# Designs tried in a protein design run: designed miniproteins, single chains, continued (5). Part 85

Each design is a single chain, and the fold is of that chain. pLDDT is the mean over its residues in the fold that is shown.

## One batch from the design tools (miniprotein)

Design m18943
Fold by ESMFold2-Fast:
Structure m18943 (fold): chain A 70 residues (1-70)
Amino acid sequence: LSALQKAKLAETERALARVTDLSEAQKQAILDLALSAPDDASLEDIVDRLVEQGVISQAQADRLKALARE
């Protein structure tokens, strides 16, 4: 993994640890997409794509974005 991919994964894992309303399958989908995304893709890009795919709700995406900004 690149340094940017490792940083993105760590940020995503920290955000997921604070969210209790996500299933294990939803958490895994977020991590998988984060790992496969381009280095320049933000967490915002990742969660927006998951909303488009129907994996997470818009409310869950908004919460993850807010937590990631801490």
Scores: mean pLDDT 73

Design m18944
Fold by ESMFold2-Fast:
Structure m18944 (fold): chain A 82 residues (1-82)
Amino acid sequence: GPPRLVYGPHAQRDVRRMDQEREYFPSDEALEELARHEGVPLEYVRALTELVREAARGKPGTRTVTIDGRPVTLSVTPPPPR
């Protein structure tokens, strides 16, 4: 049969701000898993997620992260709206 409403709006209120960032700020476990899979530090994945978030707001961004003790600069330019 079809599913019924399960989640409550009262729970949503407590994490409202987190939910706004949820699409671009995945759970710490997901970030760590991605970092492990790629063989890069967690900070790389976090920086990339933040750059994507800024690009979604129409702002270009640059971040420097450390990979194996070496600084690496990441840059993201927002694509034109479609």
Scores: mean pLDDT 63

Design m18945
Fold by ESMFold2-Fast:
Structure m18945 (fold): chain A 89 residues (1-89)
Amino acid sequence: AERLAEEVLRAAREAAEAILAGDAEAAKRAVAEFLRAAEQSENRETQLLAVAAGVLAIAGLSSSPEEREAEARALLEVAEEVARLIREE
């Protein structure tokens, strides 16, 4: 559980950094890793929460710098919750 939670948080941090930098290719790669890690959770609600966060983060790539900052922060907050839920499994 802890290793998976750490993988989720690492991938989310990489995705947030790429989103802030406006690097769409790196952001999509890191979001895919985030989703791959979260999909290993046995809890469907946790998986769906991660999918929603990932989709919103990718959609935000075409937005203004201010909206990308908001999307990066939202992704990190959701990743912390996903990690918490995984640790409780």
Scores: mean pLDDT 81

Design m18946
Fold by ESMFold2-Fast:
Structure m18946 (fold): chain A 69 residues (1-69)
Amino acid sequence: MLAENIVEQIREMAKDLLKSGASLEDAVAYARRGIEGSVEAYEKIGNKDLAEEVRRKGEEAIRELEEEA
């Protein structure tokens, strides 16, 4: 659903950064900023359930990205 699409887009962008020569640390930092920004945006418009789902799925995506190293 929407939260999964948001997290997958952020994950794919982080992987593209790795492909372009960024460090794993930089790619993870990028993903964390993207997820936090999305969470804040949805909280601001009152959609806390979606914000929490993005945060939860985002944490899992970051863990998977880190485990690829």
Scores: mean pLDDT 81

Design m18947
Fold by ESMFold2-Fast:
Structure m18947 (fold): chain A 94 residues (1-94)
Amino acid sequence: MELTPEQAVAAIRRLLAVARRAHAARDWESFELALGSMVGLIEDHAERFSPEQLAEVAALLDEALELVRASDDPRVRGLAPRLEAVLARVRALA
């Protein structure tokens, strides 16, 4: 199903909410899956986002990265380089 940019941003917001709940529950499998899906949506749709949508997505990525860095789990911390790379790309597009 082809998402509009607005639908993609809404899905990214929902995935971050899922990631926050998984982080609070220490459910690292669900946390990793939620962040992976979020990154995939951003990579697929970033070129189609408005400057305002790119700014929102950058803020959501910053929050996701803070959750990753706050974790003591090495698997979760291993997500940081991918999130940092995607955030750098989003900021370059804005």
Scores: mean pLDDT 85

Design m18948
Fold by ESMFold2-Fast:
Structure m18948 (fold): chain A 77 residues (1-77)
Amino acid sequence: SDLIEELKKLAEEFEKKGFTDISKALRKFVDMAEKLGDSAIPMTKMTIDYAKELLKDPKLAEKQEKSGKEKLEEMDK
């Protein structure tokens, strides 16, 4: 899926910038989305959009890094 590939690229970008917990949470979301298939498409799109906003706002990204894993896992609900 092109959406899953985009999420993987976003995870790599966060890892390169030192946001390792955000990157790890995105990779965990990829694994979940691949298991759920088409049912995960809306949540995958929302997660991509949110990750892109975090990349545009370094201050917000720093706040999310401290709870990035927990907050991104909440988006999986």
Scores: mean pLDDT 74

Design m18949
Fold by ESMFold2-Fast:
Structure m18949 (fold): chain A 69 residues (1-69)
Amino acid sequence: EEEEKIQKASEAIKKGIDYLNLARAGRRDALPKAREYFDEAIKLAEGVSEYTRKVAEDGKAEVDRLEAA
């Protein structure tokens, strides 16, 4: 189960990064989806992988930076 949570968190991070890259390319409508995926990854990684959780938190912080710009 914990391995499945890490796999799902990693997939959510990948999708978050994909939407984050779309936002960087000018598709700001992708920012809410990027945030959703990073939030999902944080929940999945909580109590299972501190490393994966931090990666997702960093992604969410980047979404916040782009939204402020």
Scores: mean pLDDT 83

Design m18950
Fold by ESMFold2-Fast:
Structure m18950 (fold): chain A 86 residues (1-86)
Amino acid sequence: SPEREATIVDFRLLAALSAVYVAERMAENSTDPAVLAQARRELELALRDLRAIRAEKERLGILTPEEAALIDRVEARAREVLARLA
């Protein structure tokens, strides 16, 4: 059902946003090269998932302006963190 599909995508969005946040915290709270390398990998994966979910919500016509703005801000912040981890 469309309602079920929307609910699943909403939970996937929350999971992706959470994963970005956790990876950013990992990057900010460690100076260990191995932890920083793992944070980079996790952030790249989470960002990829976030972008895919944004596109899916847009395709389904269920992406709100507020969600789009939030995702765009989180993506910009995550890219800044990735640049520091390079």
Scores: mean pLDDT 88

Design m18951
Fold by ESMFold2-Fast:
Structure m18951 (fold): chain A 99 residues (1-99)
Amino acid sequence: MASKEEVIKDIAERLRSLGAFTPEELAEIRKQVEELAKKKGITDPEVIDAAVRLILLERQRKLAESLGLTDEVNRLKAEIDRLRKEHPEAYEIAEEVLK
């Protein structure tokens, strides 16, 4: 039997594969984040990285919801809430990119 940790890791990797951007899409998202950050006067790489991570987490959350993975949805929501509190400027950038 697979351990609970191995099952969770497999689900997370599957969600990443389903909701992860291709290297080309990831580069385009990062470019959009960087351009929007520059327009807002934000040059902190930690804020830019947090915005990219928020976009990826939100895409993973929507996929987890569509698959009925309640525990994974709750985990992703907690991670998003943490990043939003630590980097509110990153959250604003992510919200604009996701529209």
Scores: mean pLDDT 75

Design m18952
Fold by ESMFold2-Fast:
Structure m18952 (fold): chain A 104 residues (1-104)
Amino acid sequence: MKEVLEAIERAIELLQRLIAVSTDKTVITAAQSAIELLQEAKEYVKQGKFKEALFLLEIARGIVLIALGIGKRFGTLTPEEIALVEEAIKALDEAIRKVEELLK
């Protein structure tokens, strides 16, 4: 449980850093939406509602992955921004894996 919360918090921190350095409104909006879902997922984890948390983590991951794909395709992301998004996806993958381990 603590490891799940730490992984979610890491993803939030990386996405907040992305928002601070990005000039791409689409990427900023996607990151903000993902952070909102991750904060809600964190509350579900604290309540032991792991199925609800997993659903929100999967949606947040999808939003971030699509934003990365769009940014790479249009060349609007710097290498630093790409690295932040890829690290956020890794943190989300860790959170998802840990939540799945907590499901019966």
Scores: mean pLDDT 86

Design m18953
Fold by ESMFold2-Fast:
Structure m18953 (fold): chain A 96 residues (1-96)
Amino acid sequence: MERVDEIIERLRRQGVPQAIIDAVQDFRDSLKRIAELEKKEATEDLDPEERRKLVSQITAEKLRAIGAIVDIELIAKKEGLDLSEVIEELEEILKE
């Protein structure tokens, strides 16, 4: 989360379009939801059906985070911006 906030601040300083900032914020919010769901999976005594539902929710949030990265790529291409380094950083954070 702190790493993503640093990326947002860096991008704001560079004067990138607000749409890119919004997409990085969506990515951050998905990471927060993943962390909350993973903590719930680790700390609660869940039956197999409840666990499957929780894993499905985690998968959905991971797909949303990937979608946010794709949005950043598409906006960057449209605006003629090289954000490959930012995209690589976000992909690395998502793998944690």
Scores: mean pLDDT 84

Design m18954
Fold by ESMFold2-Fast:
Structure m18954 (fold): chain A 60 residues (1-60)
Amino acid sequence: SAAREAAAARIEKWIKDTEELIKKLKENYQKTGDERYKRFIETLEKNKADLEAALKKIRA
């Protein structure tokens, strides 16, 4: 349905935005060694996994 496709597209965008943010935080962690970046990365990777699970459920 159009509603499911719209929801899937929105989640795919959130996944992409989260991946870009994780990439930037990993670069900052490599430069600074600040463990706050590491903790934030771990949180975002968990959120990304939840978004990927939601996307699979919508596509099922």
Scores: mean pLDDT 87

Design m18955
Fold by ESMFold2-Fast:
Parts: sequence; C-alpha cells; structure tokens
Structure m18955 (fold): chain A 65 residues (1-65)
Amino acid sequence: LSALERTALGELEKHDPELYEKVKELVKQGKYEEAIELLKSKYPHMSDESARLVVEAIEKEIAAE
C-alpha cells in the first residue's frame, strides 16, 4: 500500500470502525459496487474516485494479509 492509501484506511478505521469492517467484508465477497455505495451513503461528499481508491486499497490490504 502507498502512504496515502495506508493513511486513508487508518483514518476510516479510526473514525468509523463499523463502516470500515462492513466495507472490508463486502470487498472480501467481491461486492465492490456495494462497498462503493456504502462509502458514498455514509460520506455523500466523497467522490467516485475517492470511494474507488478506498475499495482498491482495502482489496490490496486483504491480498497482502
């Protein structure tokens, strides 16, 4: 993970750990669109690019263990 991706994940986990875990479970299930929608529903000012970046960062984190 890049420093930016790691920081974004850390902030999400710190400020909204329940959302972080739900998004992580959706990514593990291959439900990427649902994960993006969940992020945007909680943070409506989050851009599509930012939501996708968070989902991709979580996917890379899961792959890296």
Scores: mean pLDDT 76

Design m18956
Fold by ESMFold2-Fast:
Structure m18956 (fold): chain A 71 residues (1-71)
Amino acid sequence: MLTEEEQAEVDKIVAGTKNALKRVPVEVAAKILIEYLKGKSKEVQDAVIERLKADPDPEIKKTAEIVEKNL
């Protein structure tokens, strides 16, 4: 299970990714997220990917798929 600190970090990363996708293409957002997630625990990585995959926005889902394949 995620700690309260890890849960807050996941929330920040998910919100940041959604905000980035308003300004940059999916491929650019995915690259930034991959670099950021490489420094995080496996539990945080998996939680971020799961939350993005659950989003109804197809661009957000596609970002999650690219990140999952390249981690």
Scores: mean pLDDT 83

Design m18957
Fold by ESMFold2-Fast:
Structure m18957 (fold): chain A 86 residues (1-86)
Amino acid sequence: AAAELRERAAAGLEKVEANRSLLEEKLRELAPSLSEEEIAEVIDAYIAAGEAAVRAALSPPEEAERIRAETAERVRAVAERFEAAI
């Protein structure tokens, strides 16, 4: 059922959030020029994208496609901001 699928998806997102500190550490290694605030912004954007991907998977195809497109644009905007800063 949809409710059961949402519960499993929520558990998955909780595990991603639990690994946030590992993601922050790896991102500091890969992009040492970024501040802690900038690293947090990037990780927050990708966590939000993960949440949107789960929401899209639980939505009808037309709605899912729209959610994925909007999420991809948001992630791209964050990435371009930090690329432009170099």
Scores: mean pLDDT 71

Design m18958
Fold by ESMFold2-Fast:
Structure m18958 (fold): chain A 66 residues (1-66)
Amino acid sequence: SAEETAKEAIERAKEMVERTGSKMAEEALQQAERALELYKEGKEEEARRLADNSLKGVETLEQMGL
């Protein structure tokens, strides 16, 4: 679900921020938190799109060694 995807992205991005202090990781965290906010507002389609994008962003940063 969009909620589960957003929460996963938040958890992974938050861990990355704590380890690295990367501004890119902070931006990924903000996007993931926004996705969860949209979900709570009932904007399911927008939340799903942003959640998927934020998780892909986190995966990209992990592949870059973050």
Scores: mean pLDDT 85

Design m18959
Fold by ESMFold2-Fast:
Structure m18959 (fold): chain A 68 residues (1-68)
Amino acid sequence: MELTEEQLRVEMGLALEVLERVGPDAVLSPAELVAELQRVFDERRAELSPEQAAAIEATLRRLEAQVA
């Protein structure tokens, strides 16, 4: 599935925020990484358009399904 440039930038921004919070030496399980992404997304949701928020939420649900 192709992502728009804007969607990729938003998702990269959330990933970088997680890395800043946990640090590069942190060893997290895939489930823990998804949980951290969800926390950052919840904090940043008000800054996102409804379309961007819906797309990120769909991505997080897919990631949760993959780690289950």
Scores: mean pLDDT 72

Design m18960
Fold by ESMFold2-Fast:
Parts: structure tokens; C-alpha cells; sequence
Structure m18960 (fold): chain A 84 residues (1-84)
């Protein structure tokens, strides 16, 4: 679940958080808001590992793949990329 992915992120288990969040992001049955949360977890984990280029690529790909994202949702993901 997304809650488990966030718990893994908070525990510094970045690779496990990314793997679980990628499964959630790829699941067509998940809501848009849950997919945004999953993308945010992956981006934050990548930034925490110093993988800033990979985090930026995921941000760009998420905007392309989820064109219905609100301005607020886009800003959440941008915040994760910029480590603010």
C-alpha cells in the first residue's frame, strides 16, 4: 500500500520504497491521487539517494503519463524534486 511505501521511505529503505511505489504507480486500478503519492515517494527516495537526474526524469514522465494532474498535484511533485 502507499502507507507502507511511505513508511519504508521514512525508515531510509529507499530501494524497497521505490519498488513498492513503482508497483502502485503502474497499477491501472489505483486512483490518480494514489498514483501522485506513489510518484512523490519514488522522487523523494531518488533525491535522498542523490539520484537527482533520475528524480527529474520521473517527474517529467509522470506529467506526460498523467495529463489530468491538477496544478496542486504538479506542485507537490515539483517540491519533491527540488528537495524543499
Amino acid sequence: SISTARSLLDSGKYDEAIALAEEILADPSESLSTKVDAAEVIIEALVAQGKNEEAQSLFTNTLRDLPELSVSEKMILLGAVNDR
Scores: mean pLDDT 82

Design m18961
Fold by ESMFold2-Fast:
Structure m18961 (fold): chain A 62 residues (1-62)
Amino acid sequence: DQKRQQAVQLSTRTARTLAKAGHSLDEIVSAARTIAQHVAPGDQQAIQQAVQAAKQAWEETK
């Protein structure tokens, strides 16, 4: 699903930016959830994948 991939890519990019700016993991996860809900509304798997990608990006930035 193209929308799911877009949600993951955008969440990953946003997570890297927020992590570099010193935002908390909780804030980054909230942002990823919001992005996934906007890009792929009603897709629970898109939300889960976006959150996982955001967490990984945060860990890579630390």
Scores: mean pLDDT 82

Design m18962
Fold by ESMFold2-Fast:
Structure m18962 (fold): chain A 78 residues (1-78)
Amino acid sequence: GTAMDNLAAWAAETTVAEAVEKLKLGVSAQDLVDALARLGVEARPGDILSDVASPGVLAFALGELLGQDPRAVLALFE
């Protein structure tokens, strides 16, 4: 699949809290919730990522937390 397809599949099995642990972001689950809120998405640490945001929105939120372009986030899923 594409990097977007791989991100979507990962997001379907991963909560907000699990995402920060799996990616070793060095931030709290609340930091990812806050990043999603800045993009207009309401989420909680226990929510499955695919239930709250599209893969594109997730790439932007994760990119903000990593201090990186969303394309660099997508490269993690290639």
Scores: mean pLDDT 82

Design m18963
Fold by ESMFold2-Fast:
Structure m18963 (fold): chain A 97 residues (1-97)
Amino acid sequence: AEEKAKKKVEEIEEAARALAEEIASLSSEAAQNAVKSMYEAVKSGELSDEQKVMAGETAKVLAEKGKADIPKEVLEELVKEGEEAKKKIFEELLKKL
């Protein structure tokens, strides 16, 4: 069922938001360093699809909370990679029905 795939993606997104809230509780410097590390990791191509979702959602939440001065191009790339990874996870789960 499509519902199972949606639930798995939702669980990953919820975990990413929890991580983002924890990082957001740190100093602005720590939040900025976290975003930089995520961007470098995404660009390395070594991240799993689940890790790309976590990076994209984390960066989005940190930008919304004003905790990190994230360049627009960095934020857009992290969100784009996360959304592409969500689609891949959803499609792979649907194939395993």
Scores: mean pLDDT 76

Design m18964
Fold by ESMFold2-Fast:
Structure m18964 (fold): chain A 74 residues (1-74)
Amino acid sequence: SDKIAELMSKLSPENQKKVLEIIGEAQRAAEPLKDEPEEVVLKKVKEKMLELAKKEPEVEEAVKEIVKIAEEEL
């Protein structure tokens, strides 16, 4: 997504890495649901991203914006 890429480009390299790690961990947490409807998988990824972001205050707002952009593109 162009909007997500633009958001990421505004972050420091360290914070970009943290956001990518959060996304990767959230996707791994949703792997058991891979055969479920897309909406169920995306909801799990979103919930896990927001949970993980609460532990990383410097990237929490960026993760919230990424989740919002993903919801608007669905």
Scores: mean pLDDT 80

Design m18965
Fold by ESMFold2-Fast:
Structure m18965 (fold): chain A 89 residues (1-89)
Amino acid sequence: MVLPLENNSNTPESQKLYEDVLNKVNSMPEELKGTALELFNTYLPGLSNEDIPEFEKIIDKLYTESPEEVKKKAEEFLKKVEEERNKKA
């Protein structure tokens, strides 16, 4: 219910973006849903509001790309986001 929402920067806008991605994952075919849920649980908690729409596009690639390629893209995207955050902090 509420356990995953313990992040200090959670705004109503970020919550909406988070739910939009979760709804997208839940609407995927079962063959893609497992990989999409793994990506959602692994990477989404590390993303800011501005990064979430771009990550949502990466998940959408599961319809056209292999799960392995999409996982690679998601990992690379998160690394870039975290490195950029660390440089500015």
Scores: mean pLDDT 72

Design m18966
Fold by ESMFold2-Fast:
Structure m18966 (fold): chain A 75 residues (1-75)
Amino acid sequence: KEKQVNEDMEQVILKNQKLLEAALQAILQSSPEVAEQGLQLLREALKKMKELVEKGDIKGAEKVLRDGVEKVLAL
């Protein structure tokens, strides 16, 4: 069900909330060009995370989100 996917997505996000906040803060402190790159990386990570949650791969979803945040922090 759509509700279950949304709940699982929220749990993955909440587990990594501080890391996501750090990535967003880094984007806000960046030049406009780097900020656009960071936002695109987060969008791709969230899209892949949702696809994995829909497949029941919660562990893979957590990894994809963490990898996406690490890429943003490496900019």
Scores: mean pLDDT 79

Design m18967
Fold by ESMFold2-Fast:
Structure m18967 (fold): chain A 68 residues (1-68)
Amino acid sequence: SEIEKQKLALRKAGNYLYDQGRISQGLKNDLEVTANNAEKLSTSAIDAAATLLQLANVPQDKRNEILA
């Protein structure tokens, strides 16, 4: 579903950034909670994930892979 795709994109972004040492465990957990409430957000979870990866200077090819 579209909601599951949004949740997965945000989780993938959070997990990638945590694994790269770019975010704290607390922020990773906050992103997980946000992903679980994707249907209640005023902004798309996929858009949020894309913005986080861009702000972290993740290369475009890798961003596209994570968000697919």
Scores: mean pLDDT 75

Design m18968
Fold by ESMFold2-Fast:
Structure m18968 (fold): chain A 119 residues (1-119)
Amino acid sequence: SLEELQREGGRLAAEGVRLDIEALRLIGEAVQVLLENPGEGEKKAEELVKQARDLARQSGRLYDRAAALARRGGVTASPETVERIRRETEPEYLLVVNTAVSLGLGEAGLRAALELARR
């Protein structure tokens, strides 16, 4: 069903955000290593950056799949629906909502993304 395409898209969007946040965390660790150990931390920082790049590539593929499902689902959430969902969403999950919106997901997709993010 169109709703199931939206729900699957939402789940992929939430998983993409999870991987993207982990990639950003690793980049932050790489920066910290370089700041604390100039010259000696370069190898460790490079390894962290490579791990982050792999996670970011996985995240990008999940976002591409979510966007494709959103297009097949044929319904994008209205601005009014988006604002209502944002108002009801805990601050820590707003990135998931905003990402799902940017991928063209409708209400069922936004809610599925939130359900997965809260697990």
Scores: mean pLDDT 90

Design m18969
Fold by ESMFold2-Fast:
Structure m18969 (fold): chain A 118 residues (1-118)
Amino acid sequence: MVEEYKKKILEEYEKAKAAFEAKDYETAVEHLIRLLEIIEEAKKELSEEDYLEAVEPLFGRIKEILKMIDELIEYLKKNNKDPEKVEKLEKLKKELEEIKELLLEAAMEALRRAVERV
């Protein structure tokens, strides 16, 4: 189950990135919204440990995704397009910031335990 979420998360991220780099912003927005839906489902269905493992592939990519989200929100606002999509992108941004914090806390706890053993 965790591996299925990892696969879906990476697929939607890669599709969003490819569309964004091609300047197909509408398609990039669609895949980022799907990424949000997968993250919300994983958070609801998985334990905290399994959830963190499922979202771990995003860890090195969060800064890039946040920048992409900010640029897409500006695009949508400038063109007065679908305010519901803007709300979903802002929600994804919040979820990614929370994931970053949780993964950093887990890494710091692991480092603290390792230092106490030495």
Scores: mean pLDDT 83

Design m18970
Fold by ESMFold2-Fast:
Structure m18970 (fold): chain A 101 residues (1-101)
Amino acid sequence: MGEEGYKKALEGAKEAEKAGGTETAKGARKGAKGVKATLEAGGPEEAALKGGEQTYEGGLRGAEGAKKGDSSKEAGGAIAGIGGGLDAAIAGGSEEGFRAA
């Protein structure tokens, strides 16, 4: 279950990267690292799943922004991508996940 969140986060990063949303892809990859660190620290799988899904949505929003040339939407996607990893780390009580995101 938590591994699914990590995979989702990476899918969001790949979608952003394909669309030319380089900053969104970087943000989503940081979010994915936060999700993974939370899982490796034994944090709740539900927190990792929710964080990964949040990062995935951020990646998709940033990808749409990049395709349209909307830099504000792309930046918003990057912030949301990072936020997924942070939320997972906070909910999981993982200091390492928090620093990774």
Scores: mean pLDDT 78

Design m18971
Fold by ESMFold2-Fast:
Structure m18971 (fold): chain A 95 residues (1-95)
Amino acid sequence: MEAEEKLKKGEEAFKKGEYEEAIKHYEEAIKIYEERLKEEGEENEEAVRGLARAYFNLGKVYKAMGEYEKAKEYREKALELEIRLGLRRIERGLE
């Protein structure tokens, strides 16, 4: 999947210390997942999970760059999506 490939490329760039390349790849992955949520509905757990992972990894890159405010913003976005996934799991278990 193209978005998954972008996440992998971002992780590889981050491990090499290529922070600008990592950001670029993660931002591209975010756009792909956001488009999927728009087209396939916000119920797409795979796309929500991928988006959360992209935000989490962007937060890690910004923290490594000393951009703590941006790191916090992306970590909070990832956490909100993770909570949403957890709530959907609970609701599914009750149905």
Scores: mean pLDDT 80

Design m18972
Fold by ESMFold2-Fast:
Structure m18972 (fold): chain A 69 residues (1-69)
Amino acid sequence: SALLEALLEAIEQDLEVFGDLLSEEERARLEELLARAREAYAAGDLAALVRAETEVGVLVLKVAVRQVT
């Protein structure tokens, strides 16, 4: 459970940290991924939660790279 909690918190923190840098479409995608992560957490589905975290990480990295210009 602690691992599932940490993964969900990491996703939520990414939305808080990068939310202001996201386009409307990117923010909607991140919110969709967060909703899926919350469902996975409620179900205890580690594989689904890890998949959601990976997709969030890719989106966050893409946005962060854009900001260094």
Scores: mean pLDDT 78

Design m18973
Fold by ESMFold2-Fast:
Parts: structure tokens; sequence; C-alpha cells
Structure m18973 (fold): chain A 62 residues (1-62)
């Protein structure tokens, strides 16, 4: 499995959406996380699941 768990990947996307705002695209989220210097395998996991993670993150935020 990837080094980041599903929960860790989801938390990273939630944090990105909180910072970037509710209109953040998957591309915006990935660019933000890349600039933060996260591990390559973690970024790959987020990228592979970006659509699903972003949908869940948006459902959890106001």
Amino acid sequence: GPPATGAEALQLVIDAVRELGPNATPEDVLAYLRRRGLHEETLANVEANADTLLEIARSLLP
C-alpha cells in the first residue's frame, strides 16, 4: 500500500481545501501539496484518488 493511509490523504486534501477555498480544483490541491514538499509517494496517492478525496473533503467542510 502507499505510505500515506487513506485517512492521511483525506486530511491533506481537507487542509488544502481549507487553505485554498471551496472552489479549489484537483489541480489546485495537487499544486498546493507539491509546494509543501510532501513525500512523492503521498503525492502519488492523493493524485490517484484526487476526485474522490476532494468530493469527500467538500462534503465535510461548510
Scores: mean pLDDT 76

Design m18974
Fold by ESMFold2-Fast:
Structure m18974 (fold): chain A 104 residues (1-104)
Amino acid sequence: MITATATVTPATAVAGDTVTLTATGSGPGVGASAPLVVAADGTHGGPAGAVVVGVKTDEASNTTTVTLRAGGPAGTYTVRGVAVYADGKEVTLGTPATLTVLAA
């Protein structure tokens, strides 16, 4: 079975702070994994005003690390793992993590 795991560090941030999103995929045919941020309203793409500061993919461990500057809207956001097959097919899998953004 393909597995994707996502983590957020820190799990609580003030708007403007930097957080690290890490996603790891495992299982046959998984080429990489990436964190998918889902806004509190279920919209994909992360918090409004969030800025991606850096992305690093380690193919040997199927781990993608995204450094994100937290956006302006306070709220609770769901971070999910996305497993990417060698053919480019994406599947959202695994237990979601929660990112809480506090007002600045």
Scores: mean pLDDT 62

Design m18975
Fold by ESMFold2-Fast:
Formats: sequence, C-alpha cells, structure tokens
Structure m18975 (fold): chain A 92 residues (1-92)
Amino acid sequence: ELAKVQEEIKKLEKELNELIEKIGEEEVIELFREKLLKDPRGVIERVGRFLIETARVLGEDLESAGLDTEEKRKELIEEQLKKFEEYLKELK
C-alpha cells in the first residue's frame, strides 16, 4: 500500500503541473513550485482535495449535474482552476 500512496502522490504532481499549464502563466508555475518545496504536505493535501472534488464532479454525476456536454465540463474545470489560483495567492 505504501507503493500505491507514492504512485498517487506522483500522479497528483503530474496533474498539478498540467492544471498550471492550462492557466498559461509561467510565473504561477514557478511560485507554485517554490510553495510545494517549502510545504509539500500542506500543498499536496489541499491540491489533492481540489483534484478529487473536480474529478468526482466530472466523472460521477455528469448527467444529473447538467455536465453532459464538453463545453459545460470545460467551464467547470476553469472555475476550479480559478479557485486554485486564489489558494496560491493566499499562500503569500
């Protein structure tokens, strides 16, 4: 199970980098990496929760949530990315 936890952490790091690239700001990426290095536990816990919630909304209840179109799913992802950006600013 320890190996599975390590793999999940690696996956979260990958997904984080992907989300930051979608924001399209190199400065945000650099700031996030600095924060991750200083407080990896706190950052990963927060982002892990954010990614789980985002994945749950996208994967679990697409039809009942009215997210049956790719357009609506994209809008939701962008909203979640904006909230994550606010979290990064809070870490200042």
Scores: mean pLDDT 60

Design m18976
Fold by ESMFold2-Fast:
Structure m18976 (fold): chain A 71 residues (1-71)
Amino acid sequence: DEEREVAREMDRLVAEYSPVQLKYEQLLAEGKAEPFPGPALVLTAPSPLEAQRELIERLPSLLRELQEWLA
């Protein structure tokens, strides 16, 4: 089912994003990193499924930029 595939990819991306975001927040709180200059994540989709699809499209780009920023 498409819904299950979208949910699975969403869970995978969130699992990858969460530890990177937590590390960033910790470094920022310790004054070891400057505020991330990348684009803010803004969701515009009207339905939960469409919101998940929007996250799948946007999270990989933000994750990559954040990982490069922390490297």
Scores: mean pLDDT 68

Design m18977
Fold by ESMFold2-Fast:
Structure m18977 (fold): chain A 59 residues (1-59)
Amino acid sequence: SLESKKAFLERELEKVEDPAVKTQIQQAIDAGDYDQASKLIVDHRVQEGIEDIKRAVMG
C-alpha cells in the first residue's frame, strides 16, 4: 500500500546523516513522489559507498 511505502521510506530517511540529502528525500515523500524518494536514497547510498572506498584507500 502507499502507506507501507511511505513508512518504509521514512525509516530509510532516518538513516541519512546528510541534512541536505535528508531534506530532498523528505520533500519527495511529502510530495507523494515515492519513486523519486527511492531514487534519491539509492543514489545517496551508492555515493556513500564510493566515498567510503576512496577514504579507505586514499586516507
Scores: mean pLDDT 80

